# Designs tried in a protein design run: designed miniproteins, single chains, continued (5). Part 18

Each design is a single chain, and the fold is of that chain. pLDDT is the mean over its residues in the fold that is shown.

## One batch from the design tools (miniprotein)

Design m16598
Fold by ESMFold2-Fast:
Structure m16598 (fold): chain A 87 residues (1-87)
Amino acid sequence: MRAIEEAERLREELRERAAELAATHAGPAAYLTLFEPEKIAEAGVERVRETAERLLAEAREAGLSVEAVEEEEDSAAVVERLRAANA
């Protein structure tokens, strides 16, 4: 699965670059969401790479640190569970 392999490599690259920024910049944090490889492949690996590259470049220019955050697996199920727990 070529697209999945590229998505996995992109996630690793983005995680490393975000960690580098977080280690060297003490400014206000920006968040970079690491989507699942399947989502990245579906959206287009190059499109995701271009967007992430732009965000990282803008963060560097603005003096912001970046934290890589994993995507939540099922937002609808999480929301329902939280609602049920609050009832």
Scores: mean pLDDT 68

Design m16599
Fold by ESMFold2-Fast:
Structure m16599 (fold): chain A 80 residues (1-80)
Amino acid sequence: DLDELVEEIMKEMDKDGDGVISKQELKDYFLSQGWPSGPSPIPGFKTLDDIVDAVMELIDKDGDGVISREELLAAFRAPP
């Protein structure tokens, strides 16, 4: 279920418990998943900053610089 997946991602990435994911929290999450020491999580991106910027641009629909639970749900329902 996408709602359960988003809830799990929010719990892992939302370290401050404010209900949103910041650019830094997103970066920290990718680092915890083995980036850059592991294989690239997204093909075609060379740096962690490129991936984080791309994710923020695609998901941060209200332009407030953070990702909400609703924005994550929208991204998973209609990925680029």
Scores: mean pLDDT 68

Design m16600
Fold by ESMFold2-Fast:
Structure m16600 (fold): chain A 70 residues (1-70)
Amino acid sequence: LEKLLEEFQEILTEISELIQELPKEEQNKFIEEAHKLRKKGMEAYLKKDEEAMKEVYKEVQKLLEEIKKK
């Protein structure tokens, strides 16, 4: 669980850095998605729900892929 949280936070940090390089119009969309995933991840961690944490981890990876394809 802790390792998943750590990797999740690392990906969110990378997403945050990539968002700063995007046009302003697209930044808002990705900022909102990142906030949703951060909240889901925090709730899963507080509940010690490994399955929920794994699911959020997959979604954050998909978001990273979407941003990188810009």
Scores: mean pLDDT 79

Design m16601
Fold by ESMFold2-Fast:
Structure m16601 (fold): chain A 72 residues (1-72)
Amino acid sequence: KAEEAQKLVEEGQEAKDKGDNKKAAEKYTKAGEILVELNLLESAKEVLETAVKLDPSNEKAKELLEKVEKEL
């Protein structure tokens, strides 16, 4: 649900503010998954781009970002 994605983005921002970039990327990736399911592809791209920047080793975020970019 959109509310769940928004909460995950908020949790990701909190993790980032604490310097935990890997945890932040995980939260943004989960938010991106929900946004993809809701077909909110532009929002999904934004949060997944943030996840990849925070943790370039997060394969899930990279795969989802590539998929979203192909659909846009």
Scores: mean pLDDT 82

Design m16602
Fold by ESMFold2-Fast:
Structure m16602 (fold): chain A 84 residues (1-84)
Amino acid sequence: MNQSYQRMADVLQQRIQQNPQDAQTWWGLGRVYMRMGNPQQSIRYINQAIQLGYVPDSDTYQVMSQAYDMLGDYVSSQYYRQRS
């Protein structure tokens, strides 16, 4: 339910305020925002995680593929789908 994901987002946002260099927490926030139906913010949080040293894996590529699909960017969606 949206309420559970919102609580998860709130906890992760508090962690980012305390440690903005925590790449793992930025990735977690990206996943939560995707589950909340916000692909634009999900992509921004995932890109922040990667900039901070998070190593993308198949799960990361699946989330990015779905996010770009929801935004109508089918070229980017297909690119990440092939890597997941």
Scores: mean pLDDT 85

Design m16603
Fold by ESMFold2-Fast:
Structure m16603 (fold): chain A 91 residues (1-91)
Amino acid sequence: GAYDTAMDVSKSAQEIVDGAKAAADEDPKKGLLAAEIGEGVAQLELAVARTVQKNLGGTSPDSQAMLQRGQDALAGAQQGLDYARAKLAKA
């Protein structure tokens, strides 16, 4: 269902962020690109989670868990982006 699809997107966003951190150590420009893609994916996931929560109500355990995971994925993506930007600034 839509919930499962959004959770798969969250997992993909985290994998992209982890890859961006690794890439930034060798190629800061490629690391930045990967981190920006990861952030975009995480933002889309969070937007979907917020839409689900708005339509199903904020007290549903499933909608709350989905929103929390989306927020965690975005926070991770922001960390990956900050790391890649810091590496690029030193290159």
Scores: mean pLDDT 72

Design m16604
Fold by ESMFold2-Fast:
Structure m16604 (fold): chain A 65 residues (1-65)
Amino acid sequence: FAKDASAGYQAAVTQGLDAAYEIWEKAFGPKEARLMVAGLKVSGSFGDRLGDAIRELSKASKELR
């Protein structure tokens, strides 16, 4: 379950929300997948703000180690 949720999230960041929906629909069903995608959209800027923050953290981690 957690593995499928993580795979869907990774697909949303790298391939878009449609790819995340397909993964979550197969794992959890269409209603649950729709709610998970809606949750990402309601958070607003999952691609813009969260992606930028993750990239900055990854860059800092690589520079330290």
Scores: mean pLDDT 66

Design m16605
Fold by ESMFold2-Fast:
Structure m16605 (fold): chain A 63 residues (1-63)
Amino acid sequence: SEEAIRRAANTVLHYVGDPELAERVERMIRDGVPLEDLRRFLQEAGVPEEAIEKVLRYAEEAR
């Protein structure tokens, strides 16, 4: 779902305030990157765990 992808990106933008990171997360979800890889990427990028959980939930809905 395109809406789920937008919600994931908006979650990143809200918590981190980085439009480039939000855009990269959108691309990763569209490209079907495994959720484990997305989780690791977000952790390495310093995204708070609460935001990571929301992003991963939206990424699952997008599939």
Scores: mean pLDDT 86

Design m16606
Fold by ESMFold2-Fast:
Structure m16606 (fold): chain A 85 residues (1-85)
Amino acid sequence: SEAEKQKREIQLENEIALLLLEAGRPLSVAEIARALGVSPAAVRRALRRLIERGLVEDVGGGRYRLTEKGRKLFGPMYAAENPAT
């Protein structure tokens, strides 16, 4: 269904953002695809949506990182999944 496709797309966007937070460095499409076990095409589609939302930026050389807005939005989610206490 359309709703299930949208849910999977949102889930992948969240997983990419959390991966970028954990990595602490810009990642390529190939690195993200390998880490999450998804196709490069799926990663590119999700990155496009994250860039349109201002949450991820292309830093050159085919590498991507979270923007300040992205870090503010996904920081609490990362902390909740990886509690320090």
Scores: mean pLDDT 82

Design m16607
Fold by ESMFold2-Fast:
Structure m16607 (fold): chain A 96 residues (1-96)
Amino acid sequence: MLEEVKKRLKEVTEESIELLKKNNAKDEAIQEAEERLKKEIDKAVEELGDLKKIEEIVKEALYKLLTEIAKIIIENGSEEEKADAEAYLKKLEALK
């Protein structure tokens, strides 16, 4: 059960990243990625009864998603969005 939950969380994370890349991290794509992750996390909590059992994998999934959003914005965003995304990415790296 736990390994199946971890596999599903990794799969939805990769699918969300691919969605963001295809849509240049536009607001609608970010919202869809967030909803997909939230739904899978909620399901995992229901199946395991405790978020702490998957806390590490959830943190990794969120970190990867946020990092990918920032990178896409740096590549395709406005000059202001790029500066904000670069600052945000540096803060994410400092939290590791």
Scores: mean pLDDT 76

Design m16608
Fold by ESMFold2-Fast:
Structure m16608 (fold): chain A 96 residues (1-96)
Amino acid sequence: MTEEELEEDLERAREEIETVPTFSASEEMIKLAREIIEEEIKRLEEEGKPEMAEYARKVGEKILEILEEALKKNPAEPSEEFKAAVKKLEEQKARA
């Protein structure tokens, strides 16, 4: 992966984030994600793929961390200020 490729991917991700409401999470989403991750890890362990199970655990831990942070910082509703900023960015994109 080149630096230019990474920068392009980050620019696209930034545009997507700026065109949608701030990500919010619920306790229900975290519970469901945790259950899915645990099932996948167990399945991989039972299939004799311990390296893949460890990888799934690490990825799952990161996903849960992101969801828990989102729940604490932005539960349910995006701020009015953020909604206004997204609208301004959409207008700027339409004019460009």
Scores: mean pLDDT 64

Design m16609
Fold by ESMFold2-Fast:
Parts: structure tokens; sequence; C-alpha cells
Structure m16609 (fold): chain A 62 residues (1-62)
């Protein structure tokens, strides 16, 4: 995977962790994303985490 794309994904995951820190299921997905070395898998985990976070807190603007 492209190191620049991985770095961007890590930043997005870290920012999402701050936003969703009170939702354990979202935190779990984001921590798994931070362990990924494949940018596509990282992006998928971040997408799933954000979707779940919005479902549990629909008033959050991202």
Amino acid sequence: SDPVILAIGKKEAEEALKLFEDIPEVVKLLKEALKETDSAKMAELIREAVKLGKEKNPNLVI
C-alpha cells in the first residue's frame, strides 16, 4: 500500500477515535484500522466504524 495513503488513513482513524470514544464497537473497529498495513482494508474498517457511529449518534456531523 502507498505510505502516504496509509498515513492519511491513520490520521482519519485517530480523529474518528476522538469523535466516537464513548462507543466501544466503533473504537474496536478504529483500533483494528490502525493495525492494518493495507490501505484498502484500513479504509473499509474506517468506513464501517463511521457508519456504526452515525447509527448510534445520528446528530453527529462528520
Scores: mean pLDDT 77

Design m16610
Fold by ESMFold2-Fast:
Structure m16610 (fold): chain A 64 residues (1-64)
Amino acid sequence: MDDDRRLVDETLDRGSRLAAGAPSGEEALRLVADQYEKGAGVLRDPKLKEQMRKWSEDFRRAVG
């Protein structure tokens, strides 16, 4: 019953794919941040949700 862990893995894979297809590094970071925020919205575990949101924020800060 690890639905949240699977969703985290799917979100990481999706983020990596979006980053690889992005026209710039800045756009890649924005796309990854948005994907992680969306992933956090469907998670049930509050600790995993907070971790995913933290990753999203870290990527947004990296954009500038």
Scores: mean pLDDT 78

Design m16611
Fold by ESMFold2-Fast:
Structure m16611 (fold): chain A 68 residues (1-68)
Amino acid sequence: ARAHLEEGRRHFAAGDLDAARGHYLKALAEDPDYAEALLNLGDVYAALGEDRQAAGLRARARELDPTL
């Protein structure tokens, strides 16, 4: 799960939003409650202009980990 999170972050930093999304989804397939992966997936959706979906993902991430 963490390896996919780190790979997703690398792709997001490079502007490869589709690859970043794919890696975050793989992290969540291994750990559905991975709050940091949910937050980072929300950032991908925000970058794609999907603000409603981004807000939902970020809200769920903060419910699981209020320190985010």
Scores: mean pLDDT 82

Design m16612
Fold by ESMFold2-Fast:
Structure m16612 (fold): chain A 71 residues (1-71)
Amino acid sequence: MKIEIETEELENGYVKVTGIGDESVSVSELGEKVLKKAEELTGKEAALYEEKKEIDGKKMKVVTAEAEKKK
């Protein structure tokens, strides 16, 4: 699996979308998928954060966006 998208509803009413990609995925592609998912869930513009993280001994790309949930 090249890309995994996880969604979590935070206690403050925000939705957190986390995209995890392997080395073959571009950060740009991962970020677009994360932002699209956040916008679908919230209908609002999201702030994007990018990190490189090692998971289970593999270097993975992690992109996170948070946006306020639709009212």
Scores: mean pLDDT 71

Design m16613
Fold by ESMFold2-Fast:
Order: structure tokens, then sequence, then C-alpha cells
Structure m16613 (fold): chain A 69 residues (1-69)
């Protein structure tokens, strides 16, 4: 577990910065699009992408640990 965490932790830090930038982009898009329904849809898509990215980081970290053993 600790080995997986060491591999995943820097990637999670990068992901957090990436999603901070992406949410700022969504906010900028929201300012140009005064449609609450469209803003909600964009926000949900970004949250869904964040969850997918987390899963991918974990899968890659597990694969790297397996390759070492």
Amino acid sequence: MEEIRKIAEPEFKKLNEKHKKRFAEVDAQAAKTPDPEKVRELTIKEIAQALIDVGNILDKAIEEVRKKK
C-alpha cells in the first residue's frame, strides 16, 4: 500500500492543480454563458473527469508496483 501511495501521491498533487485550472476555465465559460443548465452540465462533466482521472492514477500506480515485484 505505501509503495502505491508514493507513486500516486505526486500524481494526485498534479491532478489537483490540473482540476483547479479546469474549474477556473469552467467559471470563465460560465461568465460567457448565462444559462444555469449549461453551466451545471459543464460542472458535472469536470467532476466526472476528475473521478476518472483518480481511477486511472490508482490503476497505473498498482501496475507499477506489480512490475517491481
Scores: mean pLDDT 74

Design m16614
Fold by ESMFold2-Fast:
Structure m16614 (fold): chain A 77 residues (1-77)
Amino acid sequence: MLSVDEKLSLLSKYNLSNDLKLFLSKLNLNKEYLETVVPLLEKVQNNPNVTEEQVNELLNKLPLSEEDKQKLKNLLL
C-alpha cells in the first residue's frame, strides 16, 4: 500500500486542486488505479464545460464507495 506522502508525490505531476490531491491521497487505492484514475479526473477538473452527467458517468467507473464518490463529485463540481 502506498503512503499518503507517496500518493501526494505521484499526484504532484497533475494539474489538480490541492483539496482533490489530498482527498485522493487518503483513498485506499494502489498505484495502478491512481495512475489510471487521476488523468481522467484531471480532464474533468480542467474542463470548464463539464456536465454533472459526465462527472456521474466517470464516478460510476471508479472502484469507490458511494460515500467517497459523493465527496469526489463535490470536489469536481
Scores: mean pLDDT 76

Design m16615
Fold by ESMFold2-Fast:
Structure m16615 (fold): chain A 81 residues (1-81)
Amino acid sequence: DEEKKRKELLEKKRELLRELLRKAGFSEEEIETIETDPDNPELQAKLEEREKKMTEKEKEELERLVKEAQKEMDEFIKKVE
């Protein structure tokens, strides 16, 4: 049952990450690349360029989305544990 819980937590984390990235304006292709090859140098270069071009408001919005996803994950962990 412990292994099943770990798989459920991993799937929930992936789902929340996908939702977060979609809300942050990433395309489905970019999200898939992040999931399959997070160390892709082309993707890393695009992410760095995007981050540098982000306004302070956009960075604050992204931070807010990250906090919301983290809170939802924490609540899910509490529910299954």
Scores: mean pLDDT 72

Design m16616
Fold by ESMFold2-Fast:
Structure m16616 (fold): chain A 57 residues (1-57)
Amino acid sequence: MREEILEEATKAAKEASNVDEAIQKVADLVRQYADQLSPEERTRLAIELAKLAIEIK
């Protein structure tokens, strides 16, 4: 899995002013990298993003 995408998603979520903005920024980042990810990498990213959702704010 590409740790770079996870780090960028984490940073975007933490820098967001509210939960809705955090969701939008993370979704945009995932869409940007969607074509660069294998099915396995997409699954890992989804799991890690679910973990980050608990830690937002």
Scores: mean pLDDT 67

Design m16617
Fold by ESMFold2-Fast:
Structure m16617 (fold): chain A 100 residues (1-100)
Amino acid sequence: MVLPQVKMDRNASLVEMAEKVKEYVEELMELYNVPAEVRERILAALDEIIEMLRAGAPVEELVARIDELRALVAEVVEDRGLRSTILSMLGGLKERILAE
């Protein structure tokens, strides 16, 4: 008989996804030569979301923080393609959080 309760690491899976999103966003912003001030703001917001996930913050608070970051990205990211890509990745993270 296999372990009946093996999905205790849901939060770990969400943290891994958020960390992956942060890595991709950082690489893309470097590739697109995004100003350091903008990069620091976006990466700091992603770090906050990752820490909220580790702390087991409520879904409503996580969603609100992601929506705030999406609004920031829409305001400060000049490149349309980069903006669209980052917003899509953040949307995917939000959908994954809401599915749990």
Scores: mean pLDDT 80

Design m16618
Fold by ESMFold2-Fast:
Structure m16618 (fold): chain A 76 residues (1-76)
Amino acid sequence: SMTFEQAVEEARALADRLAQALAAKGAKILSVEYRLEGNTFTATITYEIDGKTYTVTIKVELVDGKIRVSVGIEIE
């Protein structure tokens, strides 16, 4: 059973690998930010490709004793 701390470590590693993969595909990485607040961890990657800015958010939450992971993408 994965702990919240282990899930946070895996999410950070995933965010780093994603940023690396995006850069390899020609994206310009503008920022990679991590926030831990209580039972919620958020990794945010902002990048630019083909004149468009994208923000990918990986969220890890401990909810009702379970680990929930969500991924959101915003395009501007």
Scores: mean pLDDT 86

Design m16619
Fold by ESMFold2-Fast:
Structure m16619 (fold): chain A 67 residues (1-67)
Amino acid sequence: LASELEEALRAGDDEKALALARELLAQGRIDTVRELLSRYADLMSPETVEELERLALRAYLDAQEAA
């Protein structure tokens, strides 16, 4: 799954990257999503990067509230 997100980010596949990131975030793998975004953000549209960062932030906050 993380490798699939990396490939989607490398390809600039906004739709696939968003879908895979949501799945990883649902599994609590927030650090993995953030690391891949930091590494491959230059290959994505700015709008998609902002959306992915918002999803990661929301997942992080949800995890903190649950703890």
Scores: mean pLDDT 77

Design m16620
Fold by ESMFold2-Fast:
Structure m16620 (fold): chain A 87 residues (1-87)
Amino acid sequence: MEEDPLLRARALMVTIKTLIKNNIPFLIPEVVRRAIDFLKENDLPKEVVEEMIKLIEEALDHSFAPKSVIDELRKEIEEVRKKHGLE
């Protein structure tokens, strides 16, 4: 049984949007990792996964993370896409 996965997804998306809007880029990598872990641990509707991945990719463009961290997170995103049949 799902435990309000849409509500949790919404909360994560709001957090990411808030960090981008308020120019708090140093917290973006940690929030992105949390969002990726959430997508790996939960079976969500394709539309929700796509929206979250879109926001995660936007957040990475606004981060000050080293290239090695960004590359790692992009590999994680590709794995999430394959798990949910998006790629």
Scores: mean pLDDT 76

Design m16621
Fold by ESMFold2-Fast:
Structure m16621 (fold): chain A 92 residues (1-92)
Amino acid sequence: SLAERVRRVALAAAREAREAGLEELAERIEREGLRAAERLEELAEEFGLPVGTLARGAVRSIEDALTLALRLAGYSEEEARRRAEAVVREAL
């Protein structure tokens, strides 16, 4: 499901942030990402809503958070963005 994909992306991004030494940001990425996945499941299953746009928004937010985490870990803006994009793409 789209919720499961968002969950996988959140967990992968949190792991990458932890490996970069940013445990507080990793915990935030995991918490907020898992909450987003839970909300998507509720909206799709209980209300039958098309959640594709919301799922894409959640994935982008997670990617942006990971990009910020990697920049704080010393990566350049370009390197952080490319690495975050790769992590997200591989988790999808």
Scores: mean pLDDT 87

Design m16622
Fold by ESMFold2-Fast:
Parts: C-alpha cells; sequence; structure tokens
Structure m16622 (fold): chain A 97 residues (1-97)
C-alpha cells in the first residue's frame, strides 16, 4: 500500500540519519579538536538520535493501528538500531568526560 511504502521510506531515512550522526561523532573523537568541541558534537548527536527514536516509536504506533505487521517489525528493527547508536554515543561521551 501507499501508506506502508511511505512509512518504510521514513524508517529508512531515520536509520540513515542515526548512522550518519554516529559516524560524525566517531570522526570527531579521532580528531585533534579540543575536548570541549568533541563533547558538544557528541551531545548534539545524542539529542538528534533521541529525536529519531521518538519518531520511530510514532511510526511503530501508526503501523500497529493500521495492522501493518511487516512495517511494525521494520519499525522495531529501526528503533533497536537507534537505541544501539545512543548507547555507543553515551559511551563516547563517558570516555571523553
Amino acid sequence: SEEAFRLRVELGVLEIAAATAYQVAKSVIKSNKPKEEQLKVIEDAIKLAEEFGKRARELYSRAREMGLEDVQADAERTLAFIEEVLEELKKMKEEIS
């Protein structure tokens, strides 16, 4: 269905966005930038990943309400991935702090 396709596209965008935030944070901690600047980037990445997680939960709820079991499963995988990204970002913050 058109709605199922749209939800899957949004989930795919969230996954790419979360992966991108992680890669940017990972790159900055390997740089010679001041600790203060590194922390700022990691904190911004955490904030964005939390927003992506909230949106993934909204898409999960919508898929459930529509009875789209396959999209619901895709949303669960996207949310799990975002939660892993958040855990790694929080570890990076702890290592620098």
Scores: mean pLDDT 90

Design m16623
Fold by ESMFold2-Fast:
Structure m16623 (fold): chain A 101 residues (1-101)
Amino acid sequence: SPTPEQVARLVGEILRIIGLIEDIRLFGPSVELVKELKRQADRLYKIAKETGLLDLAIKVLQQALDALEQVKKDNSDNPELVKAVEEAIETLKKKIEELKK
C-alpha cells in the first residue's frame, strides 16, 4: 500500500497538471507550456506506477490529453505549436495505455 507521503506527492503532481491545463485555458497555449505539461505527465506516470494508484492518474492524464487535442484543433495554423502538441499527445496516449495494462 502507498504511504501517506507518496499519496501527497501523487496529489501534488495531479494539481500541477490541472494548473497547467488551466494556465493554457486562461493565458493561451505555448510550446513551453505544452512541453511542461508533457514533463509533468511523465512525473505523474512514474508516481502512479510506483504507488499502484492508477485510476485517478489515468483520469487526469486523459483530461490533459483532451486539452492537448483541443489546442491542436484551435491552433491548426501554428505548425510549431501543432508539432509540440502532437508529440505530447503521442507520449500521453502511450502512458495512459501502459497504466491500463
Scores: mean pLDDT 90

Design m16624
Fold by ESMFold2-Fast:
Structure m16624 (fold): chain A 80 residues (1-80)
Amino acid sequence: MIKEIEELAKKLSPEMQKKVLEMVEILKKYKNDPEKAAIELSKKMPEFLELYDKLSPEEQKIALEALKLIEEELEKLLEE
């Protein structure tokens, strides 16, 4: 799924691409600390939502798909 998120990010504006990739790096960095991953990802959400509101409808759909995949990866890390 990480590779799929990175592929979706390439279709986004440079600012949103950077934010999606920062979220992916948080997942990679804190793979052994899912609670910290969740906290760091939550800190990125306000800026993600602000950028999202400025996107075209086509890019908004892609950004939401990328966010959904990020949430799915986080859930896997939180799974015992």
Scores: mean pLDDT 82

Design m16625
Fold by ESMFold2-Fast:
Structure m16625 (fold): chain A 80 residues (1-80)
Amino acid sequence: SLEEQIEEAKRRLREAGLRATELLLMPKEVALARLDEANPDLPRDVRLQALLELVKEEAPHLVEDFIRHYEVPESVLERV
C-alpha cells in the first residue's frame, strides 16, 4: 500500500543517515540523487512524501524551507 511504501521509505532514509539539514545544504540535484540511491524502487512522489513526513517529525522548523527548496508538488502536500 502507499502507507506501507511511505513507512518503508522513512525507515530507509533513517538507516542511510540522511538528515533534512544536510539535504537542504546540498545542491537540489545531489540531494535528489541521494534520495534515489536510498529508494531506487519507489516513485519520486512517495520518496518526497516520506522525507516531508520525516522532516515534520524530526525537524518541524525546516518544513517550509524543505517545501520551497524541493518545490514539493501540491499533490504530495495534500497527502501530508
Scores: mean pLDDT 74

Design m16626
Fold by ESMFold2-Fast:
Structure m16626 (fold): chain A 80 residues (1-80)
Amino acid sequence: MELTEKQKLIVEAVIKFVKDVFKYADEKGIDYDTALTIASNVIREHREELLNAQTKEQIDEVYKKMLEEAKKRLDEAKAA
């Protein structure tokens, strides 16, 4: 399956996001299943915003927003 330049940037951003979410979860002592569930939900919720991004800078901004949301949900999950 051939990816466009934009699709390659989106895939790279998603991979980095998942890695950063797992790293944060590990640092906070949050289990893998909780981290994966939160990461998957945040990706799904931001899918349209990510697909509508036109530049690498916009994709990077969506990535930052997604990571902040994921970290917030991980902190809330640990507190529950």
Scores: mean pLDDT 83

Design m16627
Fold by ESMFold2-Fast:
Structure m16627 (fold): chain A 74 residues (1-74)
Amino acid sequence: GPLSEEEIQARREAVERLRKDYPAFLEEIKKRITNPDPEKVEKVINEFKEGIDLAIEYLEDPERGARRFRERTL
């Protein structure tokens, strides 16, 4: 069924937290990458960004996010 107003608000707060914490997550990922190759570092960071974008899409609209996730993984 459709999401309740409480569930929508909780998902909006989760999205806001992800967007707010995103720069810190990127810096932590950069610190954990042992490869000094900037192109490989950028690839890992871009994959992480795509993961966050998919998570946000799923939180905002679970059905739409699930469809987009399937399209991305085909």
Scores: mean pLDDT 70

Design m16628
Fold by ESMFold2-Fast:
Structure m16628 (fold): chain A 86 residues (1-86)
Amino acid sequence: PSEEELEAETLVALAEIYLAIVKKYKDNPNFDPEEAIKMLIKAIELARKAAELGSGPVRQQALDIQKEAEKLLKEIAEKYGIEVPL
């Protein structure tokens, strides 16, 4: 694969990890919604870059992760009254 393909795949994997951590952390008794939001912002940034570099299935996976992370970020922000920069 090209360097761009490898970078896109790596960014997707990292975005999935951040998203998975927040999904699991949400059920933790010591849940910190501000830290969860920081992780979700990171997942969104990584997924956006992956979508720009990737093509076909990798790009679609990146877009799906971005959408899920944005939805969860909004849910947590609204539930805990945390402001997210526009």
Scores: mean pLDDT 84

Design m16629
Fold by ESMFold2-Fast:
Structure m16629 (fold): chain A 70 residues (1-70)
Amino acid sequence: SEEKLKELIEETKKKIEEIYKKDPTAVDEMLEIVFKTVDEISKETGMPKEEVREMLMNYLSPVIEELVNA
């Protein structure tokens, strides 16, 4: 469902922020969380991974860019 998708995106955002606060250079670790979230959403919703990735990145890109460039 769309609500579950939004909840998973919010959790992913919080995890990325937590990792960045702990170690701003852990870009690979942050990306790994994004990839795992795409897999989870794809399995839970039955949506193609490409579509899930695009939706997730549209939501997270501004947040990731702000964190990386801050």
Scores: mean pLDDT 73

Design m16630
Fold by ESMFold2-Fast:
Structure m16630 (fold): chain A 82 residues (1-82)
Amino acid sequence: SVEEITAIVKPVVTKHGGSLDSVEEKPDGTVVIKGSASSVGSSSSAVKDIQNALNAKGYSGAQAKIENLDDGAAKFTITVPL
């Protein structure tokens, strides 16, 4: 569920000093997680830990994208197949 995925993801994002912007279930049966962190490195670390935490709870196959922002921050998007 979105609630379960949010409960898994939020502590990991907070640990890395990031922000969790949204967790949404899409009509295609995927959950899309969006967030940001202060750098590409911080976002990469957060994403890896999120993927590992999700996999440990039975959510496998999560795909991640990281986008560098002009201000030095980075956005991440993680797509979780249900």
Scores: mean pLDDT 79

Design m16631
Fold by ESMFold2-Fast:
Structure m16631 (fold): chain A 84 residues (1-84)
Amino acid sequence: MEEEIKKAKEKYKELLEQIIKELLAQVEKNPEEVDPEEVRKFIEEQLKKLEELEKEKEPSLEELKEMIAEIEATIAAAKAKKAA
């Protein structure tokens, strides 16, 4: 269980890094379509959630899966907008 939580945290960090890169590229390419302040707030909220989970000695695997799904959904939405 703890090893699964560790892997989920690592995956979340990797996805978070990926989405930050994607969102920054989107802001630079289409500043009229993407609000830089909203992107900054989103990044700050995700980083705060990660820090809160790291303070928990035994974070819930379900909670980590939900956070990962939320990041994946955001990435998918950004890609769909770019593909359209």
Scores: mean pLDDT 67

Design m16632
Fold by ESMFold2-Fast:
Structure m16632 (fold): chain A 85 residues (1-85)
Amino acid sequence: LSDKVKQIMLDTADRMIEVAKDNPELVKLVNQLKQAIKDNSSMSEIRKLVDQIMEQALNLPDKQLSQQVLTLVLMMEGRVLRELG
């Protein structure tokens, strides 16, 4: 991953932690994502963690938090695609 792509993903993860601060399970998954990005883990491992975050968000009773997390994932994917061309 390029440094620019890593920064986009890390910035998004930090925003997810801020939004989900009262949800410890979601914060744990996002911290695992941050660690995987910092460790230069494979794209398949990073994608697996993103998919787990999305699954947790979809199952949240708090629909506002669910929408915020899903929006952050979609924005991150769009920004990453723009950087990759």
Scores: mean pLDDT 84

Design m16633
Fold by ESMFold2-Fast:
Structure m16633 (fold): chain A 73 residues (1-73)
Amino acid sequence: MAKKKEEEEKKKEEINKLKEQTKQQLETDLESAIETLEKVTEKIKEYVGEKFSPEIDREKEKTVSELREKARA
């Protein structure tokens, strides 16, 4: 059983593990950014008032969704 491919596959597995660890770290940083966005959104609501609260909430949800997708891509 002497396949050169098996040695290269071991290296690929190590790289995949590092990639997964990097993703986890980025997701943690992303959650912190989302919390900051929520605080900013609350301040905007205070300025603009209840009139635009639903619209601001929609924009926040869209931004959060886009940030999560970018972090996972």
Scores: mean pLDDT 69

